Designed miniproteins, single chains, continued (2). Designs and how they scored, part 33

Each design is a single chain, and the fold is of that chain. pLDDT is the mean over its residues in the fold that is shown.

## One batch from the design tools (miniprotein)

Design m5187
Fold by ESMFold2-Fast:
Structure m5187 (fold): chain A 75 residues (1-75)
Amino acid sequence: MTGTEGRVFSLLVGLGEATPSQIADILRISQSTVSRALRRLVELGYVERSRRDPRAYRAVPDKIDEALQRMIESL
């Protein structure tokens, strides 16, 4: 996983869901870079399209739980 993919995933875990344009603005990178990272994360099973907003993406709940557990363990 590249640094960009990790940053995009971490941001989605924090926000719950976001559009590519919101992610690009927050991370100060291009929307095309965000879209490539999101596509890769979807292929890896870390991220999926929001069921409430087809323009938005969200972290897969099982992967959010795993990330939260790792953060607790790194206290």
Scores: mean pLDDT 74

Design m5188
Fold by ESMFold2-Fast:
Structure m5188 (fold): chain A 66 residues (1-66)
Amino acid sequence: MKLEVTFVGDVRVGVGTVLRLIGDPRYEVKKLSDDTYEVTYFGSKEEFEKLVEELKADPNFEVREI
């Protein structure tokens, strides 16, 4: 399952979130640009949907499912 995540607000908040995902072996994070990242998740669909909801609720992020 894949997401494209763009930092539209405070980049410092975005960087912290991406670093947390990089530390988890269930996620693969690819930098596309300075503010845009591709996140691949290898765990359960339920946990992925929860992450999508969390990121969409944060005004600092724009999230697109791929």
Scores: mean pLDDT 74

Design m5189
Fold by ESMFold2-Fast:
Structure m5189 (fold): chain A 92 residues (1-92)
Amino acid sequence: MSAGVSALLAGLDVAAAEGATLSVQVSGDTVTITVRGAGARGIDALLAGARVARSEGLDVQVQVQGDTVTITVGGLSPSEQTALALAVIGLG
């Protein structure tokens, strides 16, 4: 697993620990992760994780709407997409 994916998962783990609900969808070359019910700490951790993931070369976009965070990850191989999706399912 890349350092960028690990950083993103660390942020997701903080949100899940706060009681947020995680869902994941794989569509084409893109993995979309939706976090619902994230608190301020979870949102900050997700933004920090996404920033680190981008610095490690991952194509990551984040949208925050109230307590819902949508994370879009591109540029992963099919095996990396599957690994990320399974890891997110394991956290939620």
Scores: mean pLDDT 81

Design m5190
Fold by ESMFold2-Fast:
Formats: structure tokens, sequence, C-alpha cells
Structure m5190 (fold): chain A 58 residues (1-58)
């Protein structure tokens, strides 16, 4: 799973999303960044997968 690619896809999706979806995706991206910063790559991959699933639902 490419975390950088997931972040880029989420940011592109946010350009055309509703304000509510933008806030939700931004919060998930912030959590992803925190796990990456802390070196918790397993949790980072889990949240990245959740972001991809959220993009698929929308």
Amino acid sequence: LDIDKVKEEALEFMKTSSPVEQVHLAAMLAVLDEYVRNGDMEKAKEIAKEILEELKKL
C-alpha cells in the first residue's frame, strides 16, 4: 500500500467533495500523518486503507 499515493488521491477527491466530506477526509489524513510521524507504519497503513474505502463509498 502506497501511503503517498493514498494521500494524493484523497486530496484530489477533496477538490470536488462537499464541505462535510472535506472535513472528514482532512481529519483522516491528519491521523495518517501523525502515525507516519511517530513511525507507526502498521497503523498508518490501516488508516490509509480506511481512507481508500471512504473514497470508494463516496
Scores: mean pLDDT 79

Design m5191
Fold by ESMFold2-Fast:
Structure m5191 (fold): chain A 60 residues (1-60)
Amino acid sequence: GDAEKAAEAAGKGDSKAAGEYAKKAVENGMDPRYADGAAVAGATGNKELARRLAEKAEKS
């Protein structure tokens, strides 16, 4: 979903796409702590944390 796409975009260095996907995830009712956290973890190269936070956002 959108949180997973935010994490992936952030991991690729696409901060704009990461922010847009994180915003869409929150607009769709996902917890912003997990959606935004997934993007930040992806941007810092922590792929496993980014994936786990994205999964939590998708379930929220």
Scores: mean pLDDT 79

Design m5192
Fold by ESMFold2-Fast:
Structure m5192 (fold): chain A 65 residues (1-65)
Amino acid sequence: SSDQQDVLQMVEVAVRLARSAETEEGKELALRMMRIAQEYAEKYLDPKTLEEVLERIREAEEALA
């Protein structure tokens, strides 16, 4: 569905922002965007795709630590 595609695009944008963040403010924004993307992913994605998305978000969050 279009909702699932929109959520996947949101996840891609959030993860990309996390990988490119150089400032503390940029890192905090990326973390907030990944949290929002996770909430939408949990609502709209099937369980297998959700598992893959959650792992990508987890790895991106750990890279910001």
Scores: mean pLDDT 84

Design m5193
Fold by ESMFold2-Fast:
Structure m5193 (fold): chain A 88 residues (1-88)
Amino acid sequence: RRAEAEAELAELARRLTELVRRALELGDEAAVEAAREGVGAAQAAAQALVDASGKEVPSPETLLAALELLVRRGREVVRRTEELLREF
């Protein structure tokens, strides 16, 4: 289950990278900005997980819940970025 969440997070990161590449190919500044917004949101979510881990040593169950939340946030970031790019 944890390995599945980690694998999904890695896939979402790869997908976001591809969206950034597509935005750059379009050469449209607004599309590039939308992709950057998505990357920034993903980085903020990752930092929040690191900060939460630093405050207390989480149990394996707490860490799994945090990873699942990060996956959910990653899915939303990818979806929002795709929707913004669809407008172009």
Scores: mean pLDDT 64

Design m5194
Fold by ESMFold2-Fast:
Structure m5194 (fold): chain A 114 residues (1-114)
Amino acid sequence: MEEKKKKAEELLKEGNAYRNQEKYEEAIEKYEKAIALDPDYVEAHFNRGYAYIELEKYEEAIADFEKVLALDPNNGLAWYNLGLALKKLGKTEEAEKYFKKAIELGYKGALGLL
């Protein structure tokens, strides 16, 4: 079991290296493999959701940030990114609710979106 977690961590690092090169499709492939080994890997779901936002795949991003918030409900940046994806899909009222939650948790980047 520890070997699978170490492999998931290595795949997360590989995905992060692709993300830093703005190679979001390759980053997602590595994050998907990390999640397959550790389905509750918060950082892998968060980073895959971020890559989905950059690719304008907002429905997929929402699913990843909802998973992050199920595991870590105090993640203000995940509330912000969930709101951003919803706003891009025209769900403005729900997005404003989540931006307010992000601000409550100290993520001030959401203030310009209210």
Scores: mean pLDDT 87

Design m5195
Fold by ESMFold2-Fast:
Structure m5195 (fold): chain A 74 residues (1-74)
Amino acid sequence: MLSLEEVREHFERLIEELRELLEKKNVPNAEKIVEGFRQFGELLLEAVEAGELTPDQAVHIAEQLFRKEKEEIE
């Protein structure tokens, strides 16, 4: 089972990958999109701490959102 720190590290990696993708594609409002994803990640971490989600579920949800964002940009 993933620790909260491992979940946070996974989210930070997804945030950096999203930032690089948005910069490469010259997407307007890239910083707002990145910030929105970061805020969503913090909500997922809070849900894990509250026992509403497992660490694995939180990572899966974040990865699904990342894939949708990537699909829309590419």
Scores: mean pLDDT 81

Design m5196
Fold by ESMFold2-Fast:
Formats: C-alpha cells, sequence, structure tokens
Structure m5196 (fold): chain A 83 residues (1-83)
C-alpha cells in the first residue's frame, strides 16, 4: 500500500540521517514522506532543518510553506512565500 511504502521510506531516510545528520536532501525527503502521511507537524520540522542547511533552497522553502498551510497556519505560509 502507499502508506506502507511511505513508512518504509521514512525508515530508510532515518537510517541515512543517522549516517549523515546534516543531509539536506534526506531531511527534505523525510519532510515529503511525513507530509504524504498527513503528519504535518513532523513535515514542518524536517523542512525547517533542511532550509537551515540550505537557505537558498526554493524547494525546501516552498515545501515548508505548503506544510504550514496543511497545519492551518495560512498566514505564516503566505508570509514565508512573500519573503
Amino acid sequence: SMREQLEEAVKRLEAALKENPEDALALNALGQAYLKLGKYEEAVEYYRKALELAPESEVAKRNLADALEKLGKTEEAAKLRAE
């Protein structure tokens, strides 16, 4: 199932982050997996970490704004997109 595939992806990405804790690509991918699982608070946490490591990443910034919107933090998401 899609849920099982996402949960397996989370486990693989968590293992990768144990090896390389500051892997911005893995952090962003973990955020995406949590977003697809409907775990928006976790998605925001990992996207913020990815954006801290790569502040110029338009992908991480856009994904963070989308996850904030899913949490109902629409004003925060709009402000982030405007910056």
Scores: mean pLDDT 85

Design m5197
Fold by ESMFold2-Fast:
Structure m5197 (fold): chain A 62 residues (1-62)
Amino acid sequence: AMAARRQALLDVAAEAAKELMTLISGLFEAEKNGDEDKVKEIRDEIGRVGERLTAREQAVLA
């Protein structure tokens, strides 16, 4: 059903949003502290969250 698919996509987006908020908070703190290594690690993790979100979205739309 269209409604169930929309809800599943919203649930996936909500999970990703929570992960991203945590990572963005950590990124802000790392940048504030000048921790370049941690900034790189967090940016890489944000990229991985985006990849996982795309994969989950594609699975729901299949």
Scores: mean pLDDT 79

Design m5198
Fold by ESMFold2-Fast:
Structure m5198 (fold): chain A 97 residues (1-97)
Amino acid sequence: MEAVKRGKVYAVEAAAGILYAGAEFDGNMGDAEAALELAREGGEMGSAYAYLIYARTLYTFFPERLEEALEAARKALELDPSNEKARELAEKLEAAL
């Protein structure tokens, strides 16, 4: 049971990260939207890393949703308080809002 859940979380995290990177390099909003959907799924499964990707995707591609991005970054920190990248992103989002 737990190993299957970890495998699914890992696959969703990897796919979301790849799609985010692709969108960042090619400007493809379809990749950004797909990254957002997969990151949301990973977050619902309890992944701090998925919440971080969700927040980064919103910060980079959806400037009208920065408040939602900040909530996601804070959720990543609640799940993993040692995540320096989530802390840095939350600080940037707080400064932008």
Scores: mean pLDDT 81

Design m5199
Fold by ESMFold2-Fast:
Structure m5199 (fold): chain A 76 residues (1-76)
Amino acid sequence: MVEEKKDELAKFIQEKLEKWKEMNEEEREKVLKEIEKKIEELAELMAKNDPRPLDKEEIKEILKLSVKEALEEYEK
């Protein structure tokens, strides 16, 4: 389940970023909100089920940074 959620998030981000520049502000905001929800769910799941527990807060920040870097690449 954790692996499946990670794959879902990565695929979702990749598919959305392919269309990112063509999206209007409202569409981009919806995508960012969906990403935030997926990050929160994934961070909580990883904190509970990962045999090498990081704090949920640390996991969430790592995921947010990865997403931010990917979005910056596509906005340029």
Scores: mean pLDDT 71

Design m5200
Fold by ESMFold2-Fast:
Structure m5200 (fold): chain A 87 residues (1-87)
Amino acid sequence: MKFKATETDIEQLKRAKEYLKKNNEKVESTEEDREVTKKMLEIASTDNDFKELTEEEFEILTYYIGKPVVEDEEKLKLIEEALKKLK
């Protein structure tokens, strides 16, 4: 299923970025966490107007990248790249 990115979705990604920037708590991310995040963001960013995600996958993407307990440069970079592609 393809999801059209809404203004709300973009706002949620921006808030996730703010959470990561403001959170001073550092937690080690597992390799699996990073790989899953990269794959989900790549899928979400594949199309201009639509993303090939199921409802469950989209919820996992927004929930996972919005976790405030991890400060991770790689996650921030992926979120910024996704925001640029979603526009």
Scores: mean pLDDT 50

Design m5202
Fold by ESMFold2-Fast:
Parts: sequence; structure tokens; C-alpha cells
Structure m5202 (fold): chain A 75 residues (1-75)
Amino acid sequence: MSDQQIIDRQRQTLQNFFRSRNIREMVQSMTGSTLSPIDVVSLIYMFVSGDFNNPTYLSRFSSRDLSIYNDTFRS
């Protein structure tokens, strides 16, 4: 499965998940880094808006982060 297919699926899952879970902790788990609240909100915006398809974000949040993302959204 391509990164694009993973992101498209996870974007839809994230839209349903966004209001009911602690997204800050999920994003920090995905990236493996401690982020400020503003950076977390920015990343959530990128996922929801589809800007995560931007090659810059794909290179920064590559297969490792997408693996964590998939595990998170599998419940």
C-alpha cells in the first residue's frame, strides 16, 4: 500500500476520531517528539485538510510515523 493510500484512509479515520480522543498524545506518539500545542494543532490541521499529502510532510513523517499512525487507528 502506498503512502498516499495510507494517508487517505487515515485522514477519514482521523476526522471521526478528532473530537473524541486526545489527539495531542496521538500526534506526539506518531512523531516521536514533544511538540508545542500550536505545532500539534498545525499537524492536526494538515491531516484533516489533506495537506499531509504535501511531499515535505511525507518526507518528515515517513513510513515509521505512518506505521504508528496505522497502529493507532486500528485501535
Scores: mean pLDDT 51

Design m5203
Fold by ESMFold2-Fast:
Structure m5203 (fold): chain A 95 residues (1-95)
Amino acid sequence: SKEEIRKLILAEAILTLSLVNARLLKQDGKDDEAFETLKKGLEEVAKILREMGYEDLAERIESDLKNAKTVDEGIEVAERAIREISKLIDELRKS
């Protein structure tokens, strides 16, 4: 439980940092670099979630990322993933 919460907080932090960096790169007109930053963060987080047994969530993130064609769509995938991870953290804290 406590180790699971720590790993989910790490996953949320990875995505939050990737999202902030991607927004800054997008502001500089570096859309390809912004997308690559989101992709790396989402792939790392999907790996963490899969290793923790959250297979369905990991597969959904990977599928959403594969279908994302723009930086804005990649941002939406990252924001949704952060919300789902936050929900899992809240549920684990209630037990």
Scores: mean pLDDT 89

Design m5204
Fold by ESMFold2-Fast:
Structure m5204 (fold): chain A 96 residues (1-96)
Amino acid sequence: ALLPDADPEEVIKKVEELAREAEELAREAVRLYEEGRYEEALRKAEEALRLAAEVSRLENEVLAERGAISTKMFEAEVKASMAAIQAGVVKLIIEK
C-alpha cells in the first residue's frame, strides 16, 4: 500500500516512467526475436512483463486508496498492458 502522505504527482510520474520502460523493453524484445537473438529477447520480454505488473500493482493501490485514477495513470496502464501483450507473445513463442 502507498503511504497516506505519498505525493500524487510523484506516484503518477513513477507509473508513467515504468510504463514507458516496459514499452521500450517490449519493443526491444520483439526486435531481438526478429534478429534470432532468442535468449536476449526472452530476458527483455521477462523484464517488460515485470515492469508492466508493477504498473498494475501501483494503479490498484491508488484505486484502493483514492477510488479513482488519473487520465495519465489510465494512459500508463494502457501502455503497460500493450507492452505485456507484446512481451508475453515473444516469451510464449521462444518457450514453444
Scores: mean pLDDT 82

Design m5205
Fold by ESMFold2-Fast:
Structure m5205 (fold): chain A 94 residues (1-94)
Amino acid sequence: MSAEQARKIGEEALETGRAALELAKESLEGEPNINKAIAAALLGIGAIFGGELAVKAGKEVGDEEAVKLGKEGIELGRRALELAKRALKKLEEE
């Protein structure tokens, strides 16, 4: 894998993590929304996997930016999963 590819994967993981977090927040606004919560969870998982791949690839090619982007994607993905879990739990109370 090239440094350029590792960085692109990291950028995609970060973008996916941001989208996941936004959907997770929206799933908690007003009435809990199951479709948004599920979408946030799936995107969050994608951000974590993509971020881990970017971290691994970035370390192998010595690209610190790819590692940084990957770590940020992982963090956002984990946060999105936590919020999605809260939204789903509120729906279980109905």
Scores: mean pLDDT 83

Design m5206
Fold by ESMFold2-Fast:
Structure m5206 (fold): chain A 51 residues (1-51)
Amino acid sequence: SIEEIEKELERRREEMEKRIAETKDPLEREIEEGVLAVYEAVLNVVKKKLE
């Protein structure tokens, strides 16, 4: 369901936030921040579908 997808994306977002905090290489961190932005964008679409 869409609710299950939202929860899974929220978990992946949290994991990526943790990974960014632990990443010391600036280039890897920039890539991880880009991935985080994609998760956040998809979550916004999913949340609108649940409302």
Scores: mean pLDDT 82

Design m5207
Fold by ESMFold2-Fast:
Structure m5207 (fold): chain A 58 residues (1-58)
Amino acid sequence: EKEEKEKKEKEQKELRLKLAGDYVAKLVDEMVKKKLSAEEQQKIKEELEKKLEEELKK
């Protein structure tokens, strides 16, 4: 049960909750639907998080 919860909850909820936002949520939704690899998901999270931080500074 924890393994199932970790795979689904971490991949889906962590991505959505961490990135949050109308545009970002749309990108995350596509990632989850396509079930990208953990490495790909990490790269996208890092890129989106970095972009969000830059937007917040503006």
Scores: mean pLDDT 64

Design m5208
Fold by ESMFold2-Fast:
Structure m5208 (fold): chain A 70 residues (1-70)
Amino acid sequence: GENEDLGHLLLAVAEESDANEEVKEQLRKAGEAFLAGDKEKGIEYLKKAAELSKNESAKKGLEDGVKELE
């Protein structure tokens, strides 16, 4: 389903991304939350990843993604 597909995508991005480890950890937690069906926790972890992101383009992408999921 949508949450499962998003969870797998977020785990892949966390593994393959050149982002700092703090952002990767939040992306991993978001992916795990979506795979568990916990959309609210997944969104919370995505918001945290956006806060910790040093790349403005990546930060905006995460913030826009959160708005679409809400």
Scores: mean pLDDT 79

Design m5209
Fold by ESMFold2-Fast:
Structure m5209 (fold): chain A 73 residues (1-73)
Amino acid sequence: MVKEIKELLEKASKSDVEEAVELIKKASELASKIKDPKELQEVIDAFKEAASKVKDPEVIKALRKALSVAEES
């Protein structure tokens, strides 16, 4: 699951804005199913790293929403 989330985020970084937002939403849904604290931290770190590298406001908004969901777990 963590690997799948990281792969979705990597694909999002190479995709157009619309596809990137959809991939981030899928990653967020997978992250909500993680019960292991260590795996959840790895996912949170991956979302933070992705957010630091993107410049598009819509992609940043999607990543911020995903981080909020993961941190509430």
Scores: mean pLDDT 78

Design m5210
Fold by ESMFold2-Fast:
Structure m5210 (fold): chain A 67 residues (1-67)
Amino acid sequence: SEVARKLLAKGNELFELALKEKNKERAISLLEIAIHLYEEAAELDPSLREEAEANIAKAREELEKIK
């Protein structure tokens, strides 16, 4: 799905922005939005599920380090 691939790509963009973000609240918000986009991508396209789930796990790990 083109839409699912774009959601995954946007999630990756926000994840990378979160890693560079120095403000804790903003970094948390970016990671939470990235996770939401990855979940949507996984739901829309089963072929992207494995990649999306791996990226969700990585984003959750970064959230745990910050929170």
Scores: mean pLDDT 87

Design m5211
Fold by ESMFold2-Fast:
Structure m5211 (fold): chain A 80 residues (1-80)
Amino acid sequence: SEVQKLLDKAQKLIKQAEEAYKKGQLEKAKELVDKALDLAKQAEDLALKNNDKILVRQAIFIEAHATALKMKIYVELKKK
């Protein structure tokens, strides 16, 4: 489904953001995690319109993961 494609892309971007974060590429990590969060929110909106409760839950969990990673990146950026 289109929702699943958005969620898969968001998860891929989260993994890329995690790798950028580990390499100290904080600005790149932030860009990637912001894009992942945007895609996950788009997937949630689409899943809600489709009344797909399972995909809504998946989107929310991916958003939570992206938000936690974004906060971690933000803390490190502020320490510099």
Scores: mean pLDDT 86

Design m5212
Fold by ESMFold2-Fast:
Structure m5212 (fold): chain A 100 residues (1-100)
Amino acid sequence: SMMREELLERARELARRAGLSEEEIEELLKAIEELINKYGEEFVKDILAANEVALLLHEGEEPSEELIERSIRFMQTVFGLSEEEARERLERARALAKAA
């Protein structure tokens, strides 16, 4: 799948930006492939969006609305949060990133 290849390349790029070693990146990519096989490409896209949002906020950058919405969906699906609770968590993460 073209989407699978795109997700793996995005995961590699995000991991490098986060400061992971090449060995840690290879291990992460294996985990991402297993997640795609178990939960599907759309779920993994939401996982990667949540990680990209965290990284962008740490870098002092504003995430796109699409990335924010995918990050909220990830929190709702994985943590069982309401949309309001997920948005509150995002604003808390934003405040903490600005304070760092």
Scores: mean pLDDT 84

Design m5213
Fold by ESMFold2-Fast:
Structure m5213 (fold): chain A 95 residues (1-95)
Amino acid sequence: MLSKEELLELAEEIVKETRRHLTPGQRAVVDRLLAEMRASTDVEEARRLFLGIVGIAFDAATPEEADRLYERLKEKVKDDPELVAFIDQLRALRE
């Protein structure tokens, strides 16, 4: 299972890579979720916030960028079946 610090680092990388494609509203939500992750002392809360950030990033990404994000995230979270399942669902929804 990924630590809060590992989830936060990964979330910050994702946000940095997708930020140019985010709407002002999506940027505000992502910045809030990142701040909440940093303040959280509960890894399960950090996981929930991480999933929110990933969902927004996938919605904002082009199909080609979404495929690259999927491959990177799946490798990073491969030892976390719940996160793998969530990422697989996000990819399936981007028909």
Scores: mean pLDDT 79

Design m5214
Fold by ESMFold2-Fast:
Structure m5214 (fold): chain A 89 residues (1-89)
Amino acid sequence: AEELVRRARELIRKGYEAYDKGDIEKAKELFREALRLAEEALRLSAPDSPVYAEALRVYLEALRNLLILEGEDPVEATNKAIAAERELR
């Protein structure tokens, strides 16, 4: 699970770099992959572990950024990310 969180965080960093270069499609791909890895890390981690907390943070960050790049309002993107996280519990 720790390795999945580390990889997801790296993909978020690369997503921001792609966005800064104007490559919106690449940024979306990177955030989607980060979201997938964070979801897997959440499934593999104990809910009371530090790894779960970090995976949750990465999940929310990746989902929010992906929704914003897909045209969602930032407030609505945040609300949807929180709702999706609650569904994983």
Scores: mean pLDDT 80

Design m5215
Fold by ESMFold2-Fast:
Structure m5215 (fold): chain A 76 residues (1-76)
Amino acid sequence: VEELAEEFLRLAEELARLAAEYLRTGSEELRRRAEELERRLVEVGKRLAAVAPDEKVREVLARAQEIVREAVEAAR
């Protein structure tokens, strides 16, 4: 469970970093990489939801959303 949560947050951080770079550069290659990571993030999230308590899933999703939000705001 903890390993899935850590992988989910790691992917969220990587996605946030790529999204921030895309907002700065407009690179279509970075957009494609972000889309691939987003699909991976969804799959890991589904696995986490299947095995983790609801409370833990809510906590991890809230942290991931905050990571992405802050990265996007910083890239403005």
Scores: mean pLDDT 76

Design m5216
Fold by ESMFold2-Fast:
Structure m5216 (fold): chain A 68 residues (1-68)
Amino acid sequence: SSQLEKAREQIEAVLEEENVPEELRRETLEKIDELIKKYEAGEISEEEFDNQLLRVLLETLARTRALR
């Protein structure tokens, strides 16, 4: 779990560096927290987790750019 905790902190930092709006940043982190919970519960595979995480991040960046 310390590895997932570090990854989450790194993602949070990247969202801040990319100047993602506060509301969208919170929504994105909530989705990531749900993915982590599902992964730790064994509901999704590591591959599915990685794919969904990438999709969430790309969608957030696209939405951020569309708001500017």
Scores: mean pLDDT 82

Design m5217
Fold by ESMFold2-Fast:
Structure m5217 (fold): chain A 58 residues (1-58)
Amino acid sequence: MLEEKARKLRQEGMRAWIEKRYDEAAELFEKAADLYEEAGNDSTAKALRTQARQLRSL
């Protein structure tokens, strides 16, 4: 369940990114990262947190 919710949030974040809504995309990626980390997928969580920081730094 957690990993499925994380995937949906990641997909929403990618949609926001495509729409150039960078702040919203970053927030969605951070929420997805939290769920991936809770599910034990630390590598994906780290990647999403890095992506979110890059988007917020623009």
Scores: mean pLDDT 84

Design m5218
Fold by ESMFold2-Fast:
Structure m5218 (fold): chain A 91 residues (1-91)
Amino acid sequence: MKVEVELVGDKSVFRVTVEAEEGTKTFVGLQVNPSGKAPPKITEVKNNDVLEVTVDSSEATLKVYVMEIKGEPSEVVPIKFELAAEAKSLP
């Protein structure tokens, strides 16, 4: 996953570019300010998809969680979200 951050006035805009293998189902969970804001929004994504998150703060942190499923979800595969990237609006 590639994460870019841009400050737009008093807002932080995070852009997450998805890197996924063909034939793999990839899910992304996006969490803003992990200690108490919205629950992670889980979205199925494809390679080169761009997810954009706007936060009403110049001091924001985005955590990106990834889950990859190979084959059928009913197969015995550990389904686990792993932290793939973390970005802060102030470097």
Scores: mean pLDDT 70

Design m5219
Fold by ESMFold2-Fast:
Structure m5219 (fold): chain A 69 residues (1-69)
Amino acid sequence: SQELIDKAREALREGNYDEAIKLAEEAVKQDPDNVEAWALLELAYRKKGDVETAQQYSEKARALLEKRL
């Protein structure tokens, strides 16, 4: 839901990357087509220095955007 996305963004702003990941994971479980949730997973993993995982989530978000555009 949008509420999970908003909470994940707040966690990212606070530097709580693990909480942001948890909230964004819940959002993608509820709606796997939620591009914002995949983008938040990418950002959170990138902030943690896990660039390989971040790249995987970036590709998922991009694939969803390509289908919508």
Scores: mean pLDDT 84

Design m5220
Fold by ESMFold2-Fast:
Structure m5220 (fold): chain A 73 residues (1-73)
Amino acid sequence: MRERAEQLIENAAKATKQIVLEEGGSKEEADKYAEKVRQKLREAFERGYSLDELKILAVKETNEAIKEVEKKK
């Protein structure tokens, strides 16, 4: 279970980083938003979120990161 959650969290963080860079964010912004997604998903897992709930949260947090990058332009 924990290994599967860690894989999901890391995949979500990597996806967020790539998307932020593609949207024109800096490398520093991409790293920052990737870490935010990783931290939020890890905290949710510690609070008892299921893998399906983590997947939903990952999509939500990635979309919020994209909105924040666009808003700061």
Scores: mean pLDDT 80

Design m5221
Fold by ESMFold2-Fast:
Structure m5221 (fold): chain A 69 residues (1-69)
Amino acid sequence: MKEELEAEIKIALGRMYAAIGDLLASRGDYAAAAEAYRKAAEIFASTGTEEGAKLAAEYAAKAAEAAAA
């Protein structure tokens, strides 16, 4: 249960940062959006789960695109 609970909390936190990134990108604040997506990706990667790894890859790509804008 400890590992599952930790992963659930991290997924929730990562999703919050991802939502912030999406909002900032929609407003044209790409630098702040890249920062938010990067934090989301780091949190997802820290879960140690396959789901977290998949989400980390998705948001790392979004962070790179936002940073390039």
Scores: mean pLDDT 82

Design m5222
Fold by ESMFold2-Fast:
Structure m5222 (fold): chain A 90 residues (1-90)
Amino acid sequence: MEEAKEYYEKGLELEKQGKYEEALKYYGKAILILSQLENPTKEDKELYAEALENMAKVYEKLGKEEEAQEILEKRKEYGKAVFGEELPEV
């Protein structure tokens, strides 16, 4: 979905600017939209995993290591459930 990708890209731009809390907001919007799709495409599933990965990295940059680890565990479980394998680290 184009809207989810736009929110994800906005999150990336905010992260580049050091606006980590705002980046989390937009990554969260992308994740919410992608999670509501009835029949996500492979691209949608990959975007969801990437949004979770970048959200975890932003939590780490904010010193929120516990939250970062929780998001990474969600990404790992999502990869196993959706792709039948653990997603690579990057």
Scores: mean pLDDT 78

